Designed miniproteins, single chains, continued (2). Designs and how they scored, part 35

Each design is a single chain, and the fold is of that chain. pLDDT is the mean over its residues in the fold that is shown.

## One batch from the design tools (miniprotein)

Design m5188
Fold by ESMFold2-Fast:
Formats: structure tokens, C-alpha cells, sequence
Structure m5188 (fold): chain A 104 residues (1-104)
């Protein structure tokens, strides 16, 4: 399910010490794994969504912080893809197990 993919991606972000980027990481992984979008398409869509929200809120500091979190999520997704090959539920579960074994 989409929620299972989100939960796995968030756990992976936390295990890599990138908890601040976990929401954007899970959003990107869903776009790549379920919606079959490219990393560039997913990044562009998230940047446009953040732009739309934060321009309306008139909080430029919040906008820059969200863009930084998207950058962290992009770098993390690239690292995940490098280690898993394909962003399948099975490959994400295998990565979670591997990272937990290294942390123990």
C-alpha cells in the first residue's frame, strides 16, 4: 500500500540520521515507486507545491527551510536508489533491515 511505502521511506530517513527530511523523502519515494515519476519530476513537483504554500503564507524563512529539506530528501532518495536499485516495497524493507543491523 502507499502508506506502507511512506512508513518504510520515513524509517529509512530516520535511520540515515535525516529525520528532518522524512516527510519529503516519503513523498518522493511514493512519486517514484507508485506514480512511476523520475527523481527530477518528483523534485520539481515538491518545489512547486512548497512555492505555492509558502508564497501564500508570506514566510520566506520557512520557504528556504522547506527547500533545504527537499534538497536533503533528493540526496537521500539518490542514496536509497543506489543501494536498492529499484524502489519496491521488498527492496525498501531489505534496506530497513540492513540499516537496523548496522545500528545495533
Amino acid sequence: SEQEIRDLAEEIAILYGKAMAMTFTSNMVVRLSIEKKTLEEAKKELEEEVDEIYKKMNTPGGYEAMKYMIKQAVELVEKIEKETGKLTKSNLEALVKKLKEKAA
Scores: mean pLDDT 83

Design m5189
Fold by ESMFold2-Fast:
Structure m5189 (fold): chain A 110 residues (1-110)
Amino acid sequence: GIEEIRRLGYEVQEILTEIGEAVAKAFPGDEELLELVRQAGMTALLYTHILLAEAEENPEKVEELVKEMRDIVDLVRQYKARINEAIAAGDKEKVREIVEELLADLQKRM
């Protein structure tokens, strides 16, 4: 139902917060990189609100919108894994590239 979309949206925000914390710890003072992560978080939050509004207007679409939110959860989990691997390698430029890909993928869904 609509509450499942909210729960999944919360899960997306938790994963993005974990990404932001990992990036801030690995590259302290890189405000440009942290801002890219924040933009990804805001984009995902906006998209969650768009899906919630659509679910309220069109209750018959709720199952499709839940599936879309599950796809977003899976997407951000995959990006978190890639970002953590790049952090472990000490490759800040690779982390930036992956975060930019994440932001672009989220923007394409809006």
Scores: mean pLDDT 90

Design m5190
Fold by ESMFold2-Fast:
Structure m5190 (fold): chain A 99 residues (1-99)
Amino acid sequence: MEEVNRAGREARQHLEEAIEYAKKGDDEKAVSAVERAYEAFRRMIELAEDPWLRVLGARDGAEAFKEVAEIADKNGNTKASEVARKYAEELERLAERLR
């Protein structure tokens, strides 16, 4: 559980970084932050022994990446928007498979 909580905190930190870089127009740094956030969400999901927590983690991650994609798109950060949208779709599909 401590490891799951740590991965969740890391995911949140990297999501916040992605949003800030997306707002600043730093597409490359936004992409890097999105990728780190995705890895942290994946670790959190893999470490969760409770099936419900795995589904919840995947759903929450998908929604978070959709928000990042919208912010990046609004600020002209095309690459970050595309990568975030891709990860949102992957996490949505993961949540469906975990049900």
Scores: mean pLDDT 83

Design m5191
Fold by ESMFold2-Fast:
Structure m5191 (fold): chain A 71 residues (1-71)
Amino acid sequence: HMMELKEKYIEIVLDALRLQIELAREAGTLTLSDEEVEKQLEEIREKLEKAPLEKLEEMAKKALEALEKLK
């Protein structure tokens, strides 16, 4: 089910980015409003929806590795 797998990979990437943004905001290294964060994530989502499954899988794996290092 290609569309289901794409959506799962997209959600992993977006969730990882959202967490990284929140950590950066807490650390004071990023000064974006919640509305600005959501707009950027929506733009990224549109780009990810156009990406091939193989690329999304690679991005999701890298996102999970980055999150593992943060925790």
Scores: mean pLDDT 78

Design m5192
Fold by ESMFold2-Fast:
Structure m5192 (fold): chain A 61 residues (1-61)
Amino acid sequence: MGPLLDAAREMARTMLTELGWSRDQIVDTLAAVLSGMQFLSPDVARERAEEIVREVEEELA
């Protein structure tokens, strides 16, 4: 996976640990970024964002 995925994971980690945003807000934000940057459909971008957030949550546990 490319550098953009690593950046998305770092953003999710910061949003979860430092900003206190809800999981849904983080997923929506990452989905918007991924859709814009990688030309993914909104549905695919949201599924990918949800998986990234889940992986980061497991990594932090």
Scores: mean pLDDT 75

Design m5193
Fold by ESMFold2-Fast:
Structure m5193 (fold): chain A 99 residues (1-99)
Amino acid sequence: SKEELELLKDMIEKKTVEDETVEKIVELLLEHYGYTDAPESYKEALKESIKKKIEEVIENKPELALEVLELAFSDPTITALHVLRIVITGSDLERLLSP
């Protein structure tokens, strides 16, 4: 399921970062990567990092983020972390947006 992408999309569309939604994204990402036993300190650091990246995206590039998300839903290798990285850094934008 692309649940973490749906949660990210909802926050960007509403232009609001919700702590509980970020926590759910972190949970889904750790499950996806097989790190459910990660230390609590690691989970908190990841939550804070993702929250700040979502805030940056909402402030600076919300329309681009929604375009990247639309493409991400059709690509099983792309997670919320990839979407945030691509939008913030511009890396792989040409690959995702090219025909």
Scores: mean pLDDT 79

Design m5194
Fold by ESMFold2-Fast:
Structure m5194 (fold): chain A 116 residues (1-116)
Amino acid sequence: DAFEKLKELLMKERMFEGLDALEKYLKISYEEIAKLAEESGALAVAEAAREKKEFKKLSKEEQEKIKEEIEKEKKELYEKLTPEQQEELKKLEEEAKKKWEEILKELEEAVKKAKE
């Protein structure tokens, strides 16, 4: 249904944002992130990292078009939700973002310690 589809899409979007942060701040490639995720059994993360790698190969115009299509789909799905479902989704997205930021900080500290 619309709630489950939107929840899945928003969680995937949070994952992509986290992968962008890992690539940018830890200086590891999306392919290396995918390999590490596969080795740890995090297959969904590995798949997302490879999707992100392919997305980054697209032109700026193609990337913007895909982002616009995703935003349109999110808006259409969101309009189909009850007010209670909208609040629940917002809370879940905020919790997911907070947990992902914490994981990134822990990983950043682990990389710093490994270089010492």
Scores: mean pLDDT 76

Design m5195
Fold by ESMFold2-Fast:
Structure m5195 (fold): chain A 65 residues (1-65)
Amino acid sequence: TDPQAALDKLHSLGFKVSLGTVSAVLSEAAKNNGVLSEEEALELKKKYGLSDGELGAILSHARAS
């Protein structure tokens, strides 16, 4: 998965996330074929200060790529 392409899409949607955050989330999602458990998703949101929309957009890119 291309973290830069995911970042560019998120910025076009108005989300203020860093490349490091996107790369970390995509890396975690890749361990489970782009799927996160509810607990893993909650921990990532808490750790990186992400909204449900931001995390969902990153994961949608991971599944589409």
Scores: mean pLDDT 74

Design m5196
Fold by ESMFold2-Fast:
Structure m5196 (fold): chain A 82 residues (1-82)
Amino acid sequence: MELSLREAQEAVARAIAELSPEEFLARLREILGRISDLEDAEKVVVYAYILVAEREADPARLAALQAELSALLHEWARRQAE
């Protein structure tokens, strides 16, 4: 089942509130797997980026999480390259 941008952003907001960072990244991969449009995928990742920046006070952990978010978007784009 495909997610709308709004549904995906609501799922991201719930995941970051309820899950550990590792569980959040796994959940974000699942959410992105249900997005078919590049612009929507970019908006979902940007929204996740904003939410982790608001919550993570350690700059090294923030940088690591932001790198993982960028990697997830690149992984998504490679899978859509067909």
Scores: mean pLDDT 81

Design m5197
Fold by ESMFold2-Fast:
Structure m5197 (fold): chain A 75 residues (1-75)
Amino acid sequence: VEEYAEEALRYAELAKKSSFEEMVKYGQQAVGYAVRALQLAKAEPTPENLELAERAVAAAEEVRRLVAEEYAKKK
């Protein structure tokens, strides 16, 4: 869980610092890792695992919002 959550957070941070095209790619990586972290947390639902998965999902969702906002600006 921890490794996947950390990778999701790392890719979310990279997405925020990147061009739109790279933001989309890093955002997809963040979502992928967040989904895996959530699946592992559901298999072993400790408070720590659930918190890590929640943070990873929140970070991936934030990047998705930023992508949507940039897409709207570009028209």
Scores: mean pLDDT 74

Design m5198
Fold by ESMFold2-Fast:
Structure m5198 (fold): chain A 68 residues (1-68)
Amino acid sequence: KMDEFLEELDELVVKLYNGEMSYEEFIEKVKELMEKFGLPQELKDHILNEIEEGKPILLERLEEQKKK
């Protein structure tokens, strides 16, 4: 169950890094994925916090991708 969630999350991360979606769309899809897998609120908050901590690096890479 968790492994399937992480597999789909990794696919979303790859699409984000490839410039196939915006950061806003990525967050929306992550939230949809968490609802789909029925994750408890504490775990959802933890995952979103981990993504937010990585956001500066993600945004830097996305801005480079958009300008190329």
Scores: mean pLDDT 72

Design m5199
Fold by ESMFold2-Fast:
Structure m5199 (fold): chain A 81 residues (1-81)
Amino acid sequence: ALERAREIIRELESLAEDDPRAKAIEAELTPPLRELMEALGGEELAKFRSPSEEAARERMELLLAAALAGLPAEEVRALLA
């Protein structure tokens, strides 16, 4: 899951903002990510906001990996503690 998340993030970073392939990837990832984000709530989501691009990337990789693996919000909260 984490390895796949890293691949997806790298692919999105390499594509132009308006590339149809980027839109297709976003369409596939948006539903599971949205469900996980809704389950986590605003306070937990605030932990993913970082002034560092590197730290923000690591947190996004973790969130995407959790969404792809179908991890429950409770387990994701434990990983963020």
Scores: mean pLDDT 68

Design m5200
Fold by ESMFold2-Fast:
Structure m5200 (fold): chain A 96 residues (1-96)
Amino acid sequence: MAQALVDAQVSLLQQLSKTSPNSDTFDRAIQRFQNGNVLSGIVLSGITSMRLVRDGRYKDAVQISTQSLQLSNVIDSPKIVMDYVNEALDIAKKAL
C-alpha cells in the first residue's frame, strides 16, 4: 500500500530536516505528502536530494532519492517525474 511508503518518506524527511542548515524544501515536501499531493511530494523530495548533494550530504541524498523512486514506481508516476527522480538519484550516487 502506497500510504506506508508515504509515511516512511515523511519520517525520513522529518529526521534529515533536523540536521539541515536549510529545511525549507524538506518542510514543503512533508506538507505536500500530508495534504495528499504525493506527486508534488516526490518532486520536492528530488529537489531536496539535489540540495543535500550541494551540502555534501551524499548518503542522505541517495536515501531520499531511492525512496522517492520506489514511491514513484508504486503510484505509476508520469514518466517526466520518474525521469527527474532517476536523475536526482544518479547525481547523488555519482557524488558518493
Scores: mean pLDDT 83

Design m5201
Fold by ESMFold2-Fast:
Structure m5201 (fold): chain A 77 residues (1-77)
Amino acid sequence: TGKFQAVVLNDQGGLEVVYLDDVDEAIKKTREGFEAAAAHTLATQGAEGIPKAASLITAGEIMAIGNEIDYKYGLNK
């Protein structure tokens, strides 16, 4: 289908799922959302937040790549 899943940081500091019509925008927004969540984790937890921040960045990258693969190979079309 023409809808691509993106993950964004909401005004309450939580991650929210949105659907966009442009795959490049969905990839970009997903990376930005997880990077913002990682930055928030480091700002609030300091050094103790490093493992969680690293996990968030990894999850965001995997999810962004998943959207690109889905678009390129049509797995959900």
Scores: mean pLDDT 74

Design m5202
Fold by ESMFold2-Fast:
Structure m5202 (fold): chain A 129 residues (1-129)
Amino acid sequence: LRERLAQLEALLNSDVRPEEVLDQLLTLLKRSAPWSGEEVVEVLQLLGKLVRKYPDLAARLEPFLRELLRSPPESLTPETQRAIMDLMGEVARVHPALAARLRAEIEQFAARSHAPGSMERLEEILALL
């Protein structure tokens, strides 16, 4: 898995087929449910980098973001909880309308999150909406 993530990061950094990189990251995310592994943090970080670089692709994440935000935060590691909030921050920056549609789910996830900095990230997200 780490070798695959390194290859996807290299492709992303080289501007090679960003839609294919997105599709592969989303496939890895789906297979990693219930999202308790360390590799999930790396997938979420690469998704954040991808939407920052290719804002037009952010809308394709909506179904996956809804599923992530509906996950009980207490079933996730603090690192995964923070990575989800960081990804939502990137989404809010590049696609505020999408983040606004997810606002209730983001607020509920952050309120139940025990990860340090989740509430600070929520405040940053809400300031962009």
Scores: mean pLDDT 80

Design m5203
Fold by ESMFold2-Fast:
Structure m5203 (fold): chain A 55 residues (1-55)
Amino acid sequence: GLSSATVAEGARSLDPAVIKQAHQALLAAGLPQPLANRFVAHEFGVSVSTVTAIL
């Protein structure tokens, strides 16, 4: 959605759209959701909890 109202976006902030896109790509590759969550967390250098909070 429209998100320019959020001041939390810095040079290194997580973009939820990018994370969702990466997660969707992993699901399309045949990975189960828990494994896709783990790989996205690893790829972006965040916890699985952060990924699930964004999805």
Scores: mean pLDDT 73

Design m5204
Fold by ESMFold2-Fast:
Structure m5204 (fold): chain A 76 residues (1-76)
Amino acid sequence: MLDEDVARVEAALPGLPEESRPLSEAAARGYKYASQIKDKEKRQKYIEQLREALAAGDVKKAEEIAKEAEEAAKKD
């Protein structure tokens, strides 16, 4: 479930190296806004993209997805 996916990422954040802090912060922000999206399809899309960016260590992509999720949450 979405809420469990967010909790899983948040639980992993304290264990990440300090070098990964910008990535983990971008991912956390993206998951926060994604969880506020009422449309299940949009919400799932952003979560999958954030998970992929986090796995790849792509900070720029994670920040881009987080911004898109924030804008989508505002339109709901």
Scores: mean pLDDT 71

Design m5205
Fold by ESMFold2-Fast:
Structure m5205 (fold): chain A 100 residues (1-100)
Amino acid sequence: KEEEKKILEEALKIIEDVYEEFKKEGLESVTFEEFLTAVLNRTKTIEVQLKAFELLLRAAAENKLVPKTEDIMKTKLTLEQLANIVEIMRKIVEEEKRKL
């Protein structure tokens, strides 16, 4: 269970780091695919990669910040929408850590 906590924390940190990089570059929007690819490219283990992917899909499925489209990967997200997705992921990670 301690290893599971480390995987959750590492996945969230990578997601937050990628968001901060996109924010610093002054991007007006990014596709969900571009954001996901950047996150996955920074993961060092398959376990963290799968957890990051799971967290991103779960946050997108909350549907408050990402339009319901047949091609979610091509959906353009503003930096504000990305910030909200990251916030949802933080809440998911804290909830999962409480269960461990």
Scores: mean pLDDT 76

Design m5206
Fold by ESMFold2-Fast:
Structure m5206 (fold): chain A 94 residues (1-94)
Amino acid sequence: SEFKKLVEEALKLAEEALRALEAGRSLPTSEIFSLLVEAMAKVTEAKRLASEEKQKLLQEAGDKLFEAARALHDPARAAELVREAIEKLKEALK
């Protein structure tokens, strides 16, 4: 339950960041960065509660969110990385 809640919270934050990246000027870069950092924190907390198989998916999601945060100067690339992270987070919920 706590695991699912943390992954769902990370997913919501990542989806909000993706929406901002795709919608043009909906949020400042600093706010998108904060959403990605908070999503990464939730992923890190979820990993502590996860099975070994789900830990791998969460690590992959976290790595993609980190890459997206570093790629915010290229919104199209950052959006692609956030989409990849979202797919891994959804897989971890199965």
Scores: mean pLDDT 87

Design m5207
Fold by ESMFold2-Fast:
Order: sequence, then structure tokens, then C-alpha cells
Structure m5207 (fold): chain A 93 residues (1-93)
Amino acid sequence: MSSELAARVSALLLIMAGVGPMSVAEAAQFLDVSQATASRILRELEAEGLLERSRDANGRTLYRVAGEHEPLDLGPVDLSRSREVREKTLELL
């Protein structure tokens, strides 16, 4: 939507990747916006496939970085990529 939202989203995603899942209230405080605005932004990120939403037993909505379940994701661990290459090579034998 806007370049400003994209920048805030990138910062939020980095924090979520480092700290873990965040509630709508925590995201609202980080973005310095209302919870309604934060909820809308988080839904936009979920629609883009950047975040995954879950609900806790206590009714709290939590958001976490999506894509980490994909073996082709560019994570900090090159070991996963090396392992995949080895497995594919052995399968081709």
C-alpha cells in the first residue's frame, strides 16, 4: 500500500523473528498506532503471506513470521540448504 507501511512492516517482522510471536497490542505499541490500525496492518501482512495468525486459549490473537516452514526459505542456517542438496543428490543415485 505505502512505502512507510512497508518499512514499519519490515522492522516488525525482524523483531518478531528475533523475539517471537507478538500480540496485536504489542504490535500497536511498536508501530505507535491504535490496536484497530495494527490489526488491519497485521491482516494485510497475513494476506501477503508474511505473517501467520493464531489464537491462544485465553483469546489472545498472536502473529508470527510465516514462511519458516518452507525448506526453500532463506534462513540464517545454511545447514538446511546443504542437507537438502545432499538428500537430493543421494536420491538421484
Scores: mean pLDDT 66

Design m5208
Fold by ESMFold2-Fast:
Structure m5208 (fold): chain A 56 residues (1-56)
Amino acid sequence: MESEFNQLVDELLKLGKEKGREQEAQNAVMMAMGYATSGKVDEAIEYLKEEIKKLE
């Protein structure tokens, strides 16, 4: 996976754990992985950024 993608995944999962929203964070990671594996890496990155913002 792209380095930026991996960093955002780690941040999202950490935020989900800190906010008590681990399942929501995990579901978001799965969706982003779907985008990335479909060749939509930029969309996956933007999706992760938006989900991180929602959990902040």
Scores: mean pLDDT 80

Design m5209
Fold by ESMFold2-Fast:
Structure m5209 (fold): chain A 66 residues (1-66)
Amino acid sequence: SEVEELFARYKELLERFVALVAPDYPEVPAHVAARLAALEALPDEEKKAYLEKSIPILEEEIARIE
């Protein structure tokens, strides 16, 4: 489904983000894990809305760091 594809993309981006920042911010992996757990608990409609908003922001942040 579209929601599953968006969630997979978001997880991929978060893994890239963690790899970039964790050496300087060791707390980030735990915060990311908590965020993913909270997101997984959301209904598909709310999850999709969050992912559609958050993916572009995260992609821009990663591009800025890389």
Scores: mean pLDDT 83

Design m5210
Fold by ESMFold2-Fast:
Structure m5210 (fold): chain A 129 residues (1-129)
Amino acid sequence: MEIPKEAREALEKAIEYAREAVEAYKKGDLELAEALLMTAMAYIQKAVDIIGDKELEKKIENLIKENPPLTVEDMFRLLAEIFVLLGEYYESKGDLELAAKAYETAGELYEAIGDYEKAKEAYERAEKL
């Protein structure tokens, strides 16, 4: 099944904003980091809505429900976990390029908050593709 162009473009925007959030966080701009993470999440929601996969939608909704973010670091962790789910989804559809980008982005988000173990796992998943 081919991933719709609009969903691909929305995911690439989510990746762009997630990476900008990492840079803002490293500079100590927590308000900017939070705003960029919220923007990345909005683009993820757009991509998921376009994809229309109900199991993927439910998995993301359950992650948010079970782990409501209270801090910027919680938002980084939640978004990283969502990018792992997106990586698994794209891998299952044979879009290895988007899967790799999603896993790499998850790794970058985990690394930003000092979760080096989960960052390593995400990077290894991208390399294994």
Scores: mean pLDDT 87

Design m5211
Fold by ESMFold2-Fast:
Structure m5211 (fold): chain A 81 residues (1-81)
Amino acid sequence: AVPELTEEQIRDFFELAKKILDKYGENPSEEEIDKAAEEVVKLFTEKYGIEVPLELARAAIYGYSKNPASAFTALALLAVA
């Protein structure tokens, strides 16, 4: 099931994703995006007790790496149950 996330939790998810992706630079590989997704999911689970599906996190982070402005909307639509 897609987790129900608040707007604050969605914003925090992308803040975590941004911090992690900044370590890989402007052109992260698919492998680096996968590693970033795994790290964000782990940190988000530890902070909120909510496990974001890895495939959803990967899609959101990939979208963020291509267009940060649209990624929030994409995750919000995917996270609504």
Scores: mean pLDDT 70

Design m5212
Fold by ESMFold2-Fast:
Structure m5212 (fold): chain A 87 residues (1-87)
Amino acid sequence: MAKFTITLPDGKTITVEIDTSWNGAEATKKIGEKLRAAGYKVEVKEYPTTTLLTITLPDGKTITVVVDKSLNGAEAAEIIKKKLESV
């Protein structure tokens, strides 16, 4: 398994273990569940080729990440990490 630590714009960190056999949708769902457990409002929507992750921060701002399902779990986790840490 690969371990990812994500620092959110409000300064909170989450740590997620991603199975490298997972696809992008499975990794996105796992990260979404960890974000919900940390107290964030999170929505995960699956489409035929993509998975959409939307997080609402405590100040009401939203961040949306689009993850291609063809990515492996580690690639998906890296994209989500970069998007959440870059805002």
Scores: mean pLDDT 80

Design m5213
Fold by ESMFold2-Fast:
Structure m5213 (fold): chain A 94 residues (1-94)
Amino acid sequence: KITVKELHFRAEDSVALAREMAEALKNGTDILNVTVETPDGEVAEMTYRVESKEEREELARALQNAADGGPNTGIDEKFDAEVRWLRRGRPPPP
C-alpha cells in the first residue's frame, strides 16, 4: 500500500520542513504533499514521490543532515518534485 503524508509550513521554517520530511520518509512515506506559504501570501504545493526504498533512505538522511546543520538543503533539486503555485482570491480568466 502506498503511504501518503501531508505537511504544511511557512517558507521561513525551511529547517523544520526538512526535519519533518526526513521523519516522514523514515516512517515509510512514499508520497509527500508539502504546502508552503510565503510571506507575500503565495502558496506552493509540492509533491515528492519516492520511487525506491534506497532513494527514500538516501533522501531522508540528506534532509536530516541538512536540518541539523545546513541553511540550504538543495534537496528539492535532487528529488523529482511536482510544484504547483496557488494564489489566493484570484479567479481564472474568462
Scores: mean pLDDT 65

Design m5214
Fold by ESMFold2-Fast:
Structure m5214 (fold): chain A 73 residues (1-73)
Amino acid sequence: SMEKLVEELRKLAEEAKAADVPDEEVRERAVELLKRLEPSLPEEERRRLVSSNSVETRKLGLKAVELAEELAK
């Protein structure tokens, strides 16, 4: 459900911000969650999120949460 997806993205963003997990693991999890969000996510936004490099993985997690919250309105 969208609520569970948003909660998982929020958790991922918190982990990314706290540096509790390696950036590569956060990126892999963000990509997997974005695949599930993809039917509701515009193509251009999806491409922007998945094009971030490993240095930007924490920013990718936060951006995914922002977009999931917008889509859950």
Scores: mean pLDDT 59

Design m5215
Fold by ESMFold2-Fast:
Structure m5215 (fold): chain A 103 residues (1-103)
Amino acid sequence: MEEEERERLIEEARRKLGRLLARVAVYLERLGLYEEAEKAKKLAKELIGEEEAEKEIEEFKKVDFPELSEEEIEEIKEGVREIEKNLEKVVEELAEELRERKE
């Protein structure tokens, strides 16, 4: 695969992950988990930029959020911490997964 195509997949992975984190931030904030929500919001802004992250956050505020168990909430919190620690690796892994789906 050409270098240009791999760069495009990395950009797409960053965009998808940033949007997911923006939505997760809204969900965590609704649960009163403000510290974890702020971390997810900062990661989203880093991945897709402040304007796009804020737009996604505002759009997601309009949707019903699912009721999750305490265990599922802890898994989300752990996921945000793992992404914060290994952001570049998570983006690369997602880009590789996206490549498999486009072939």
Scores: mean pLDDT 78

Design m5216
Fold by ESMFold2-Fast:
Structure m5216 (fold): chain A 92 residues (1-92)
Amino acid sequence: SENAKLAEEAERALAELEKRGEAPEVLEAVRRVAELARAGAPREEILEAVARFRAAMMRAHPEDFGGASDAEIEARIAAFRAKLEEAKRAEA
């Protein structure tokens, strides 16, 4: 169920970003995160997809993310890691 929860969160993010009229590359990147999580892909593949999503957001919104701190970027990666770890504990 860990990947199901992560997939649901990514799918919710996709829906919200679509409502905001986000760039196609951003939508594609977050959709990839949802797909990998839904398929139960290895953690490393999911983290790579998250990093690509982050990069897409920065490219689409340079005015908003040009000043983004390393802490902000790490927080996004950590959020996915925390969800994966939490789900793993729930299954153990």
Scores: mean pLDDT 72

Design m5217
Fold by ESMFold2-Fast:
Structure m5217 (fold): chain A 85 residues (1-85)
Amino acid sequence: MSPEELGEKAVKEAEKAAEEVKKLRKENPQTPQGIARLVGAELRGIGSAWQAQLASSKSGRQELTDKAEEALRKAGLKVTLPKPK
């Protein structure tokens, strides 16, 4: 898999995780199981965003990092990824 393909996949995974986080937050989980699902989705989103950032750095495609960060920001996750110069 090329760095570009890996980055695009990571962006899609971050977007999916962001949508899951939005849905879980809207449900306002009160149980330990519900809270664990929300935290798991947040961690998956952050991990995918970091993968997109690494792919962006290798491919020179800043847009991959920007898309992942935007998806997480819209889900209310406070994630700031290092941007290539």
Scores: mean pLDDT 73

Design m5218
Fold by ESMFold2-Fast:
Structure m5218 (fold): chain A 72 residues (1-72)
Amino acid sequence: SRQEVAQRLRQQLLELGIDEQTAERLAQAVLNEDYQGLGDVLAEIQRREDDEKTRLKVQSLVGDALREVEEL
């Protein structure tokens, strides 16, 4: 279900050290297929997160979750 995809994404983001508020914003944007909201939050993470590997992993996880939701 879309809810299970969003919950899994939220948990994975928390495990990467992304804060709860940002993880929830990304999970909700994926759940709602809110492309503008996703772009805005990802841009904020790119400006605030100093670790490039973490930024790339966030983009990958969000992209995978979004594709899974789109196919449901």
Scores: mean pLDDT 85

Design m5219
Fold by ESMFold2-Fast:
Structure m5219 (fold): chain A 99 residues (1-99)
Amino acid sequence: DEALKEKEEERKREYRAIIEELLSRTTDPLLIEALRAALERLDGKAPASLEERELAGAGYLIVELAKMGVSVEELVELLHSPPEEQERMLEEILRRLAA
């Protein structure tokens, strides 16, 4: 389906633009690594490890949260939080965005 292919290419372009914007606005090493991993996956590069796959997944989540208006500072805090706090913060963010 031609429409499905065009929609996928538009999504990839949007994600690349957001990733590049976030990379220009942050100096946090972990956020930079997650965003770079996501960017490599958008270009069709297979992850070399489970760690790279998890980083790419985190990068995609970061892009979606940024699209919803979450600040770079809050995204950095989320990435550096322990798993229990990450879950709580994500629930709070999603509730805030649903209002």
Scores: mean pLDDT 79

Design m5220
Fold by ESMFold2-Fast:
Structure m5220 (fold): chain A 98 residues (1-98)
Amino acid sequence: SLEEQIQRIKQGAESSGFELLAELPSGVLIFAHYSPEAQRYVLRLIDVPAQETRVWVAPSREVAEEAARLAAEALRAGLSLDETAELVQEFLRRLEAA
């Protein structure tokens, strides 16, 4: 079932050091993990029903959390995964320029 698939993904992610930042009723999960080598946070969005993943890099935990919040709000508002990805990418780009 979708619910069992979501639970397996969550358990596997937590065991691998990923932190769950957001979960949507649609079956979208947003995780972050810190990369010591890159000195960056890796943000992963997994759309479980669509079997699609999007990955972004954020300079800090606070930026990763804000990007995850933005993505969750966009998806809840009915934006597509691609529209949401463009929004997150623009947010991260503007912060790099600040």
Scores: mean pLDDT 87

